# Designed miniproteins, single chains, continued (3), part 17

Each design is a single chain, and the fold is of that chain. pLDDT is the mean over its residues in the fold that is shown.

## One batch from the design tools (miniprotein)

Design m8557
Fold by ESMFold2-Fast:
Structure m8557 (fold): chain A 91 residues (1-91)
Amino acid sequence: MIELTADNASGRVTARAVMEPEDSAVVVYLKNLTTGEWAPASLATQPGATATSTVRVASDSEYQGVAVAVNKVTGETRTLEGEPVRASAPP
């Protein structure tokens, strides 16, 4: 599961993904779709742990959270792309 939250009061966007029991790792990325910029990746390696990526909004932009999970038995990766969220620069 991936969750994307925009907080216009603080001017921050946060992407979160929870590592599932079948996974060996989950990595979360946050992309600014307007500029093409990527936030630093975050990693979780324990079941139930949360990977979190957060950016400050410098100008009104659309963001997308992306999570990549690795299955611990097969080594197969699955990619989850969240719905884009529009965020505003703080006042």
Scores: mean pLDDT 76

Design m8558
Fold by ESMFold2-Fast:
Structure m8558 (fold): chain A 50 residues (1-50)
Amino acid sequence: MRQEQAKEVEKYMDELKVPIDTRTRLVGMVVDGSMTKEQAIEYAKELAKK
């Protein structure tokens, strides 16, 4: 289900060195279905640019 998608998002955010607070928030949104894996990864990329 969404757990594998959340794990993949966590791995991607680790590679981008996204702050822990932001990682927890994005993973939570993917797990509860508020955000897709693709949307979470795209958002993480935008945050990494700032």
Scores: mean pLDDT 75

Design m8559
Fold by ESMFold2-Fast:
Structure m8559 (fold): chain A 90 residues (1-90)
Amino acid sequence: AMEERIDAILEREVALLLRVAEQLGLEEVVELLRRLADKPAEERLRALAAEVSGVVSSEEAIAKTREGFKNNPAALDEREAWLARLEAEL
């Protein structure tokens, strides 16, 4: 289902962000994301935006991204392919 694919994309984006943060030594970001590991990716991104200004998209931007995928399902395939490429490089 579309919502499942969007949620999976957000989970993968948070996982990539955590890996990048660990590689760059961004301890505050790593600790926050690990502390909220039991929460949905969208909630973790909102929490990160509140704690680390300018690092993550706002709640409004996250909502617009979700609407964008609903309006263009082909974008899900493109985003998933892009994430797979980044995951292979990290």
Scores: mean pLDDT 73

Design m8560
Fold by ESMFold2-Fast:
Structure m8560 (fold): chain A 74 residues (1-74)
Amino acid sequence: FDAIAQQYPQIAATLQRIQDIINNSGLSSSTQQAITQRVADFIRDAIARNTPWHTFYTSAYLITIGDIIDAQLR
């Protein structure tokens, strides 16, 4: 998430929190990497669609990230 955090410091704290959750999940490095990639793709797509940065603080975005994590555990 480094590149995204550098471009959008407003969401850097949210990205750090997501990264901490992934890193502390106890999952394998390959699974953590896959989840990180899926979340990064979701965020990049939202930015490409001109989604306002403040929407990354909404429950809807957090729920979607949670769904991505959950899908990797199934």
Scores: mean pLDDT 66

Design m8561
Fold by ESMFold2-Fast:
Structure m8561 (fold): chain A 69 residues (1-69)
Amino acid sequence: SLEEEVKKKAEEIAKERGLEVESIGVVELDGRLLLGIKFKGMDEEENKKETEKIAKEVSEELGVEVIAV
């Protein structure tokens, strides 16, 4: 599914950046893909920033709108 493709791509990008993922989820709501990532050992502000960067890169690579939550 597209949700599985988004999740896989997000995991690959996080790994390439040397980020440890504690949990990751992708849900579809009203034709939008919502991406949530929790990184291990990262504060809330940095976590949000890194999740937003990954959501943007996934959106650009797959040609779909992915929103960080």
Scores: mean pLDDT 85

Design m8562
Fold by ESMFold2-Fast:
Structure m8562 (fold): chain A 85 residues (1-85)
Amino acid sequence: DDEAEEILAEFTELVEKASKEQIEEALEKAKPKVSKKAYDAVKKYANAIINGTSIDLPPLSQQESLDVIKALKIVTKELKKILEE
């Protein structure tokens, strides 16, 4: 899915530019807006990018995968706002 790849690429670029504190702030702002599984998945993506490690995610249903994409979009938007300040 091109949308998922584009969002993950943008998220990766922003995480690489942001401080750990800025990433944590964006995640906290997104947390109440997303499911726990989606939050946990996005947090693992952020940590993997920060540490340069591979991501090992549990198997996701199609619905859970859509929730993860939504969470990536929300965190990406919050990171953009923080980085523009």
Scores: mean pLDDT 76

Design m8563
Fold by ESMFold2-Fast:
Structure m8563 (fold): chain A 73 residues (1-73)
Amino acid sequence: SLEEEARRFALRAVNLYRVAHPDASDEEILAAVERAVRQYLVAKGVPDSKAEELARRLTREALAEVDAGYVPE
């Protein structure tokens, strides 16, 4: 599903951002990745308001999973 694809995108984006910016705060990671996920969803045809809500949720879930030790492939 599109939501599952967006979730995988968010997980990869969080991990890549941590590798590229090892000194970044959680707030900086959330802001950057949420923007990227929102743009991804809008490009896939999701309405702006729904894309914003989904991006915020999926990004926070992804950060929590990465911080718990999940490593995306």
Scores: mean pLDDT 83

Design m8564
Fold by ESMFold2-Fast:
Structure m8564 (fold): chain A 72 residues (1-72)
Amino acid sequence: SSMDKQIQQLTEEVERYDQELKKLLADFQEKAAKEGVSRQEAIQYTAEALRLIGDAVQAELERRRLEKQMAA
C-alpha cells in the first residue's frame, strides 16, 4: 500500500540520520584526539548533532503515527 511505502521511506530516513550522527561523532572524536577541539567547534558540533536528532525524532513520530493508523 502507499502507507507501507511511506513507512518504509521514513524508516530509511531515520536510519540515514542515525548513520550521519554516528559519522559526526566519529569525526569529532578523531579530531579531538589528534588536534584538540576549540570551544567554538564544540558548540557547532553540539548544534549540528541536536539538529540531526530533531529531524530523526520528527521522522520517527510520523512513522509511528502511520503505523498506528494501519494497525487500527
Scores: mean pLDDT 85

Design m8565
Fold by ESMFold2-Fast:
Structure m8565 (fold): chain A 66 residues (1-66)
Amino acid sequence: AKAQKAYEAGKEAGTKAAEQGKSVLESSQAFGEAGRKTGIELGMDPEQAYLLGSMAGTTAAVKTLK
């Protein structure tokens, strides 16, 4: 459940960035940071939460952008 919430935070950030016309590369840090903040609040390792957010955000941005 905790990992899923960090993933969803990154996914939301990725979708919003793509809707604003930003590239995945320009926004990748924001995806990871969204996951990290959510993961830390849930007691996850910050590095793992960052990676989950980054993966989710990248996937969502690619799907939304095209």
Scores: mean pLDDT 76

Design m8566
Fold by ESMFold2-Fast:
Structure m8566 (fold): chain A 91 residues (1-91)
Amino acid sequence: SLEELKKIVEEAKKEVEKEENFTFPRPFKVDIYKDYFEATASLHFPSQTITFNKKETDPKTIFEASKELLRKYYEELKKGIFEEEEYNLYK
């Protein structure tokens, strides 16, 4: 169910936040879509999305994939923090 999927994603988020001692600045949105003859679930970020095929998706696979995406997203966010310069405000 969507509720179970959200719980798995939220647990993955909590684990990555503990590992990195960091809190993600944006909430995650999880939706289930039907694409042709298959339903997919997606996790939305400003720059990244994971899609899962409902027919083939194992909860453990969702959990591990979510953790991997969150770690990659954290790396991207760290880079972005250092790119925000005062000179950009007066451009």
Scores: mean pLDDT 59

Design m8567
Fold by ESMFold2-Fast:
Structure m8567 (fold): chain A 76 residues (1-76)
Amino acid sequence: MTPEESERLLEESREAYERGYNDAVEEVKKNNPTAEELEKIGEELRRQAGASTDNLEHAYLQGQSDAYFEEAKKKK
């Protein structure tokens, strides 16, 4: 991997995480799920992220999972 490729992949991963986080926050605002529902979705997304071999998919799913857990804590 070249330094340029490594830097691009890191930037893309950060953008994927931010997109996942923001998408999850918007979905929570739209559907207003319970804290229990949010925690369940967060756990499922975290498992999917851990199983992913795609760096961008992993980052996106981690962003979503983190957002769901944070929103769940705000509701408790």
Scores: mean pLDDT 81

Design m8568
Fold by ESMFold2-Fast:
Structure m8568 (fold): chain A 65 residues (1-65)
Amino acid sequence: MVPVSKLEFVLGGDPEGVVKAREAIEQYVKDKGLKTYDEVLSVFDELQKIAESYGTILLDVVVRD
């Protein structure tokens, strides 16, 4: 099971910061075992804090399918 396989995190900021923020956000989602878009949105504030810790902003969470 890959809880983020259908989700794309749209981030704004420096390219290096965006890569690191995306990795950290994906790891957080995997560690929490989040399975649905609604579950991911319920922790959006936590994901935003992770993004901000890398000097980025989480603009959106979209389904890739």
Scores: mean pLDDT 77

Design m8569
Fold by ESMFold2-Fast:
Structure m8569 (fold): chain A 83 residues (1-83)
Amino acid sequence: SALEELEKELASKDFEPEEKELLLEYYELAQKVPEEERLKIEEEVIAEVKPEAEASEPTKENMRELFTRALEKAIEKLKEKLK
């Protein structure tokens, strides 16, 4: 599941504290929505982030920034769904 994958990423990567907090918020919100809705949100976020990823140089910092923005967008969409 995506929750298990997020947990694995948290454990396997040396994330900054701010990134870990963001992942935990996404994790907590994602478990509160149906899987179908979560998958739709993930697809929408990927579609929004993909052009920025293709336009930027593949540096660790740029990838980190894109990852953070993707999580923020996903969290916002999840919060809207839970209202």
Scores: mean pLDDT 71

Design m8570
Fold by ESMFold2-Fast:
Structure m8570 (fold): chain A 58 residues (1-58)
Amino acid sequence: MMAELERRRRKAVALALNDPERSYEEVGEKVGLSRATVRRHVERARREGLTGGDVAPE
């Protein structure tokens, strides 16, 4: 993936986390991605976030 596409993915994840009440469909519309694509990216980011930023610390 190109840097531009990756940046878009990062934006989608950030928006979803910043506005949890908003559905993935709306987040996708905001960044120009599909609902399924946003969900997939968020899910992947959460897995990668386990090593960098776990919401539930020790």
Scores: mean pLDDT 66

Design m8571
Fold by ESMFold2-Fast:
Structure m8571 (fold): chain A 93 residues (1-93)
Amino acid sequence: SLEEELKLIEENLPFQVEWARATIHVAANGSEEEKREATEASRKRDLERLRELGERVLAENGESEAVRAARAELDAQIAKAEEYIAEIKKKIE
């Protein structure tokens, strides 16, 4: 049902967003150790650890053009997900 789909999206979206944010920085500029830490944090669903890793790598390396492009794409995907959530909520009524 649409209600079940909405619940699944709302429950998982915060994790997906934080994972993607951490992955952007770690994939572009992270060490092999930092990439292993991100993989392990993802397996444990440790959102706090993923956020800390992303912030650490950003602080150490700054933003490249590739990171900025990846962030823009992520922001666009988040906006589309928010629009989809709004559409489902309108249809549930």
Scores: mean pLDDT 78

Design m8572
Fold by ESMFold2-Fast:
Structure m8572 (fold): chain A 64 residues (1-64)
Amino acid sequence: MDAELAEMRRRAEEAARLFGTSPATVVAFELGVSRGTASRILRGEAAPELRERALAVLRRFRYA
């Protein structure tokens, strides 16, 4: 279900806004992957394991 992809993109955009950078840069930095790989993850084009890992990392960000 694309709800997880939507949540991941929203969380990445929120973090990117706070850090003054792009969502792909946040995902790349947090996962230790290239910006190209991070962009694919955010588009839902990555393996399910990478998508789950990205969501878990982004869910640790409590900026409230």
Scores: mean pLDDT 76

Design m8573
Fold by ESMFold2-Fast:
Structure m8573 (fold): chain A 109 residues (1-109)
Amino acid sequence: MEFEERLKKAEEEAEKAVEEYNKENPVPEEEYELILKAAKERAAGVVALKEYARAKAAGDLEAAREALERLIEELRELKELYKKLKSPQSLLDSLDRRIAEAEAELAAL
């Protein structure tokens, strides 16, 4: 399956999961939109990480670099969404560590 097809499927699955959860546990619309965006960014980050691992194993350093750059962008956006959702500081600190690790790997390529 192509990267873009995997990304679309992962985002659609994340959206359905958030919609089903919200039917049982409704939140204000503004909060729902932030949760939905955060779920899609999390799904996109997982797909980017898997693509990075695949590209690196294949020796495709350019594709590996592009996947890491995409992962870093997705993690930064996820952090901003989690700040708006008033998520625990421990979760924000975890994202900062993941961003720093991805940036270090990118610099080592």
Scores: mean pLDDT 85

Design m8574
Fold by ESMFold2-Fast:
Structure m8574 (fold): chain A 62 residues (1-62)
Amino acid sequence: SYRQEVFDRLRAEGVPLELIMAAAKAVEGKKLTKEQLDRIYEAVLEAESVEDAIKRINEVLK
């Protein structure tokens, strides 16, 4: 799925596994568009911590 491609790309970019797992959990069970997944990708890449990543993701999910 496109979601899996986004998370695979985050891993390839060297994003810490804890950030990737936190992001995956935050979006679990949610139906997301490609645009939302792209914004989540950028949010996780820019995140300074797990807490920051979750905050940024929640902004996308508004």
Scores: mean pLDDT 83

Design m8575
Fold by ESMFold2-Fast:
Structure m8575 (fold): chain A 85 residues (1-85)
Amino acid sequence: SQLEADTLVALALMVAALVRKISDPETAKKISELADELVRAYNAGDYEKASEKLRELADFVEKESGDTAAANALRRIAEELEKLK
């Protein structure tokens, strides 16, 4: 449902915001850029692209911040969003 998709994207944005808050300014800027790409894909109704952007965000968070828990949460959200398309 739209409510489920909206909730999943909201959860992903909350995870991204928390990681961004504890990141250096350069990493925080790149997280914001990836989150913006996620939101654009989602608003366009492209759940497949939104899920892809979520996985890109997860990979970036894991690589640059070392936050495996946040990265795994984002990957789980991407998987659930893909099931809704």
Scores: mean pLDDT 86

Design m8576
Fold by ESMFold2-Fast:
Structure m8576 (fold): chain A 69 residues (1-69)
Amino acid sequence: SSELQKEREKLEKEIAELMKRMKALNKQLSATDDEAERAALREQINKLSDEIVKKSLELSKLHQKLKEG
């Protein structure tokens, strides 16, 4: 129970940090007209988006386990 709660808190914190980073990258993307830089930023944003989705799914599964215990 307590270990699952700690894992939930860790995962929520990790998701929040990834979302914060994605917001910063989107702000950089909006501020640059350099096509090579824009392409690199879009690639980074896509990778972060995929990681957020993955961790959000893990968090959802963990919430189900916490309700069953």
Scores: mean pLDDT 85

Design m8577
Fold by ESMFold2-Fast:
Structure m8577 (fold): chain A 71 residues (1-71)
Amino acid sequence: MKKEAEELRKEGDKNFEKALKALEQGNWEQGAENALKSVNKYLQAGKLSGKEEEAEKKVQENSRRLSEAGR
């Protein structure tokens, strides 16, 4: 269980990085798709690990960074 949550967090990080890069390049479709995947992975990891509040804060912080990158 904990190991699965860790893998989901890593997948979330990778999808977030892809979303950031896509938005910086003007690829909003790819940015939105990868951002959604990232959010879903973090929320799943939080639920599995009992760290839902940490996952939610991570999602909010990443959402702020994506908004800045999309400018």
Scores: mean pLDDT 78

Design m8578
Fold by ESMFold2-Fast:
Structure m8578 (fold): chain A 70 residues (1-70)
Amino acid sequence: SSVESLAETMFELFKKYNDVVLSKEEAKEIIEESEEVIANSEDTGGGIARKIGAMFARGMALGELKYLES
């Protein structure tokens, strides 16, 4: 999604200036947790904010996982 693409881009910029070390296990845990939040969040009000936050976290974790999987 566009939110995930933005999150991956933000993660690349963040990693360039700040070394963020995330293990494959940690990345997978964040992906699983964020997917649960996305699935269970409402499409209105605070639910949208939670969903967007989770999509951002998922995108960043996916970016790190791709980086670790060579």
Scores: mean pLDDT 70

Design m8579
Fold by ESMFold2-Fast:
Parts: C-alpha cells; sequence; structure tokens
Structure m8579 (fold): chain A 71 residues (1-71)
C-alpha cells in the first residue's frame, strides 16, 4: 500500500514541477500508483486529483486519496 501512495505522490509532484495542468498531474499520480500494482490507489489518485482547481491542489488531493485507498 505505502509504495503505491509514495509513487502516486512522486508522479504528481514531478508533473506539477514540470508546470503541467491539473488533469496531467492527476494522470501522473494514477500512473505512479498503477506502476506498484495498486489499482484502487491509482483510481483514487486520479479521481481525487481531478477535483483540484490548480496543479498544487490536484497534487495534494491525488496524494491524500492514494494514501487513504492504500490502507
Amino acid sequence: GLKAAEAASKGAQAAYNAGMDPETVARAAHLGAKSQGNEEAARAAYEGGMKGVDGKTAQNLASEAARKAAE
């Protein structure tokens, strides 16, 4: 669980640091969690991130959603 949440957070942070839009930040978080084989954390990261009105909010929401789903 923890590795999937960490991968989601790293993916979202990398996309945000690259100046990408909120949807791309959410997709990066999804790909990070999915790379660790956790489909629930991946889906939660995407759905949470998509609620973000800007890249930073998308990063925070995606990371928290992935962490909760990984439990």
Scores: mean pLDDT 83

Design m8580
Fold by ESMFold2-Fast:
Structure m8580 (fold): chain A 63 residues (1-63)
Amino acid sequence: MIEREKLFLEGAISVWGAVYREFDLRDKFLEKLRNAETMEDLEKVKEEFDKAFRQAVEADKKA
């Protein structure tokens, strides 16, 4: 089950990093995701990514 969630989140992080050119943050989130062994770890990665994603979207919107 966790493998499926990892695949979806990996796709989202990869696309986000490419669109917003946040390659260093993308790589950090992908590394955290690969090391996530529990649902708790995965939820933490999701929360951190969601926060970064919202900040990137707001910055792009204001440009």
Scores: mean pLDDT 77

Design m8581
Fold by ESMFold2-Fast:
Structure m8581 (fold): chain A 57 residues (1-57)
Amino acid sequence: SLEEQRKKELEEARKTLEDILKNADIPDWFREGIRFSLMTPEEREKLIKEYEEKAKK
């Protein structure tokens, strides 16, 4: 399916982003963006909870 092809392309792009993240000295906002896209479901949920706490205020 089209989704399957896109998923594999995204996975290859992910590896490139990981290399950039590890080797580049990048700003926090950019690092957060990359990290969020590369995060596991558990890590992503933790970050979402942080935003929820701000909204709950």
Scores: mean pLDDT 70

Design m8582
Fold by ESMFold2-Fast:
Order: sequence, then C-alpha cells, then structure tokens
Structure m8582 (fold): chain A 94 residues (1-94)
Amino acid sequence: MRYLNLAASYLLRGDYQSAIDYANLALSQNPNNVSSWFILGQSYLHLGQYQLAVSYYDNALSLNPNNTTSWSNLGQAYRQLGQDDLAQYYFSLS
C-alpha cells in the first residue's frame, strides 16, 4: 500500500513522526498489517520509547510469529532497556 511505502521511506530517512503518521494510516485500512506494527515499533525505538517499541513489536509477532526481523528489533529494544542478556537471546533468534 502507498501509506505503508511512505511510512517505511520516512523511517529510513529518520523522520519518525511522519513514519508513525503513515503507519497509522496504513493500519486504519488494514489493522492486520504486520509491517505497519513493525514500523511503529522501529519509530518508537528510535524516539527512545523502548517499552512502547517492545509493545508494537509484540503486536507484529502476534500476527506473524515467524517474523525474524521483529526478533532482531526486540533485541535492540531490550539492549536499550539495559537487559543485555535478553537482547543477546533475541539477536541469536534472528
């Protein structure tokens, strides 16, 4: 979808607020869109909202438990929360 592509583009450019806005627009059209939940997780991770990022990655994994990219990003979120053992574990899964 166009909104999903825009959300991903803004995420890659470091415009996390625009990434969040377009990911929410994509979710308004399809709440089962795993990639949109993932982009919300990534955006909040970069904004320093680590527990919120974990919550959004958990939503992505609940829809697609084989999403290996979410494991790597959970590892990053847990590292930022100071849970290095858990971070290393999730990195080993991805």
Scores: mean pLDDT 82

Design m8583
Fold by ESMFold2-Fast:
Structure m8583 (fold): chain A 70 residues (1-70)
Amino acid sequence: MLSEEEKFKELKKKYEEIKKELEKNKASQEQIDKFNEIVSEIAEKLEKGELTLEEAIKKMDEALKKILKE
């Protein structure tokens, strides 16, 4: 099983990938701010054990999809 530190590292890697995609698509500052708020909530819930790593990654993918379509 992944340690809490390894889970955080995987979440950060996903965050950096999504941030790069947002920058590539010239996302507005409001879109970036919304994504950062979602990531902060996900990270807090992951740290508290309220989300699994898989659920956290899924929520980040859903947030990216929503932001890029709107």
Scores: mean pLDDT 78

Design m8584
Fold by ESMFold2-Fast:
Structure m8584 (fold): chain A 99 residues (1-99)
Amino acid sequence: SEEQELVEKIAEAVKNKEQSEKEKDLKLIEEAGVTLEEAREFKANPEKRLARLEELYKESREKALIYSLGLEIGRLLLEGKSLSEEAQKLVREFLERLK
């Protein structure tokens, strides 16, 4: 029973950490100007994604880079993956540098 309670506590801590990391990644894609719906659509159609990025690049290289990063983070979230703490830090530094 004591070992079972410890296993349940560990499982809950892992679940809470995963949820917190997912919320941070969601905020990063919002800051990049991307929605999960857009990320889903462009994951399904890579050619449409490329065309949109090329259009943005003609207007602003910085906007295209930010948007591309947001789409990539969104793709990872849709695949049930989360960024590492180091990757989240690097993404924030990148976004702050460009905007």
Scores: mean pLDDT 79

Design m8585
Fold by ESMFold2-Fast:
Order: C-alpha cells, then structure tokens, then sequence
Structure m8585 (fold): chain A 73 residues (1-73)
C-alpha cells in the first residue's frame, strides 16, 4: 500500500508538478484518517480534474493512477 501511494505521488509530480504538493498534503491527511488506497486514488483524480487545465495531462494522470491501483493488488 505505501509503495502504491508513493507511485501515485511520483506520477503526479511528473505529469502535473504544480499540484504535486497539494496531492502530497491530501494523501497525508487521508492516510491519517485511515482512508483506503481506492479513496486516496479517487481524491487524487478529483484534484487533477479540478486543478489541471490540460486535458491530455489530466487523462494521462488518471490512467496512470488506475494502472497503479490494478498493479498494487
């Protein structure tokens, strides 16, 4: 689980570095509340949708997060 969360943060840092700190803070808060990997992934996708204006970067980010979820099981 920790590796999958780090993979999500690393992916966002490469695709949308401008929101990487926001994603890291969101992930830390969700982990502190006992959120699941699926909840963390969904919240990160929602943040990408709200803050990343480039449609291709957003789509690549969402797809990458989905791959992390599938491969971390």
Amino acid sequence: MDQAVEDIIRLVSKIAPEIAEDVRNLVEELKARGASLEEIAQATIDLLDEKVPDEIERAVGILGIAVVLVTSR
Scores: mean pLDDT 79

Design m8586
Fold by ESMFold2-Fast:
Order: C-alpha cells, then sequence, then structure tokens
Structure m8586 (fold): chain A 86 residues (1-86)
C-alpha cells in the first residue's frame, strides 16, 4: 500500500511530498529529499549531507514507521522530538 507524506523544511519553509510502496522505499525517498535540502538550501557538500543522513537514519526510520498516509511532518522538529523522548 502506497504511503504519501509531506515533509516541511523549517529553515527554508520548503515542502516536499514523498511516497513509497512500503516504509523502506518511503525512508529512501525521505533521505533523498533531506539530502537535496541540505545540499541546495544549507550549502552542504554531497559527502557532508550523506554523513548527516547516516547519523540521523535511526530517527528517520522512526519518523517513517510512525507516519500515516497524508501526514505533514516538520522534519527537523520531529527528529528533535524523537531524540528527546529516548
Amino acid sequence: MTKKITIVFEGSGEKKTVEGENDEELLENVKKAYKDYLIKEKGLSEEEAEKLIEKMEPYLKKLVESSKDGETINLEKKIVELVTKE
């Protein structure tokens, strides 16, 4: 079953809709959207963006697994909430 979520990047105010047939595919699409944001809006290199995503992967997995179809998520705020609740 395809799940579609809208990711909000607070720093730029940009919104991106990502989808996946399962949580694994949705996670990969969230990682791609976040990488694009870090490179284009934050000016990180591809290597720097990939390292940050690798570090954040456990929280991105929790975000994807807890998300519902049609949900809008502030990515950075949600990551902070997930880190703080552990």
Scores: mean pLDDT 79

Design m8587
Fold by ESMFold2-Fast:
Order: C-alpha cells, then structure tokens, then sequence
Structure m8587 (fold): chain A 65 residues (1-65)
C-alpha cells in the first residue's frame, strides 16, 4: 500500500494535479479501485491531451490489481 501511495504522489506531483484530483487519486488507490483510477486517468489525459498521463495511470491501476 505505502509503495502504491508513493507512486500516486509521484504522479500527482509530475502532472500538477489539483488538491481535489490528488485526494481522489489517493482514495481510489487506498480503496483498490483500479478501474475507477484508470477511468479518471482517461478523463484527465483527454482533457490535457497527454497520452503519457494515461500510460502512467494505467501502470498504477495494473499494480493495484
């Protein structure tokens, strides 16, 4: 769990997520909600036009599974 939250924190910092987005990512990781985390990543990547964000969120979601 601690390693997954550390990875989540790295993504939050790397992509400059808002406090609200950051709190959501942390909750989804803590709750093991991999599919919801991936969906959030898809929405953020589409809004930002950033495929690297989606790839990073997909990797984190796969580690939760």
Amino acid sequence: MEELLAEADRLIERYGLSPFEAAMVRRLVEEGRADDLYRLGQNLAKKRNDPELLADFQRLAERIR
Scores: mean pLDDT 83

Design m8588
Fold by ESMFold2-Fast:
Structure m8588 (fold): chain A 113 residues (1-113)
Amino acid sequence: MEKITIKITVTVELDPEGRARFSIEIEVSGNPNSPVSIELTRAALEKAREVLAEAAGVPIDQPPPWLPLTREQARELAQRIADAMVEGAKEAAKKYGVSELKIETRVEVREVP
């Protein structure tokens, strides 16, 4: 019986010109170097890239751009990213027969000068 905990943090940086930039951090416990942990992380990141590419209108192979979003729009997009990552991780966990999966999500918003 293997218990895996995944912590997903989506950070939004807001500039004074009404632009937002996103960063993503994932922590996996319960053998982070296991094939299962690697696949769960990959599935979550793939979903995040899909949501960001759609929002940015930019190919996923380019650096993340600053997006012209209000604080509220940026927070909503960050939540959509987190939700998509949760679904990706759940799908991968089901495929790999994970007995207990705990997922924690956090959205952080910070203003930059």
Scores: mean pLDDT 78

Design m8589
Fold by ESMFold2-Fast:
Structure m8589 (fold): chain A 68 residues (1-68)
Amino acid sequence: SPLDEAKALIEQVAESLRDEPLARVRETLESLRRALTEAWRFSPEQEAELRAHVDGLLRQLEQEQQRR
């Protein structure tokens, strides 16, 4: 589905930026999420799910930085 494709793309980009500062990762993932939502015309429910997915990835990265 388009939503699953968007999640996969966001995960791929997040992995490529895993060693970057959290602020840069956040800006990049939020920008990508917004672009994908507009390009694929996601519903409010799909946008909320994609936002939650980005928030989850950012939380994981923040926890990893706390451990380092």
Scores: mean pLDDT 84

Design m8590
Fold by ESMFold2-Fast:
Structure m8590 (fold): chain A 100 residues (1-100)
Amino acid sequence: SEQLAELIKEYIISLFKALDKDGDGVITKEELRDYYKELGIEASDEEIEEIMKEIDKNGDGKITFEELAEYLIKLLIEKNPELAEVYEKAYEELLKEYKS
């Protein structure tokens, strides 16, 4: 479980860094769209808007590291509820390290 928590942390950090092109600590709609282009995925403005709305809890049009981490951890728990404690540990450690 310790190894799984570390892998999940590394995944989320790497994904955020890949999305946060300008390094300002937030992900914009434009950065999310650019990431999809890099993956070879064509996404409509409506599709990007829906993803943004689901992740952007405060509705400011920007995704923080906390919001992305919360969203991804929630999805992981939904898919594998038996591993909820491991995922929650990864989430708490991510918030502690990122906010420091």
Scores: mean pLDDT 78

Design m8591
Fold by ESMFold2-Fast:
Structure m8591 (fold): chain A 75 residues (1-75)
Amino acid sequence: SLADKIEELQLKIDLLKISKSASELVIESMEKKAKQHPDKSSQIQKNIDKNRTSLEDLKERIKELEEELKRLKME
């Protein structure tokens, strides 16, 4: 049913938002570590850059699902 599709989509969005929050905390932690260990900052920065790319992909996925949810709720 439409209600079931909305519920499933909402659950997927909620789970992805939890993943987004976790990824943001990891990046923040890595940035603090880079400041504390300037001799290792270039290695840490590579890991930050990879995590930032993954975070942007995750944000785009959430946006797509939220737009789909909005369309379903208009009917």
Scores: mean pLDDT 86

Design m8592
Fold by ESMFold2-Fast:
Structure m8592 (fold): chain A 86 residues (1-86)
Amino acid sequence: SEVDSKILAHVKEHADDTVYEAAKDILSGTKLSVIIEKYGSDTVLNALNLIDKAINELKDELSTETYVAKRLSVIGDKEELTFLLK
């Protein structure tokens, strides 16, 4: 989506190639367990933190509905990551 492209552009400014590819897979809706298996939990956590930062940096450019939806999505992914590491 256009919003995901904007998030990825902000992520790319702070991500190495591996973290960037993990962020791309997260935003494409790939199952989180598959992404963890491919990149490892540390890389996935770094990607989620950069996505979270990007969403907050884009807050004034996003509609309230889109901002809330993206925030809930990244919070949910971080909670799932924490659960899967137990």
Scores: mean pLDDT 86

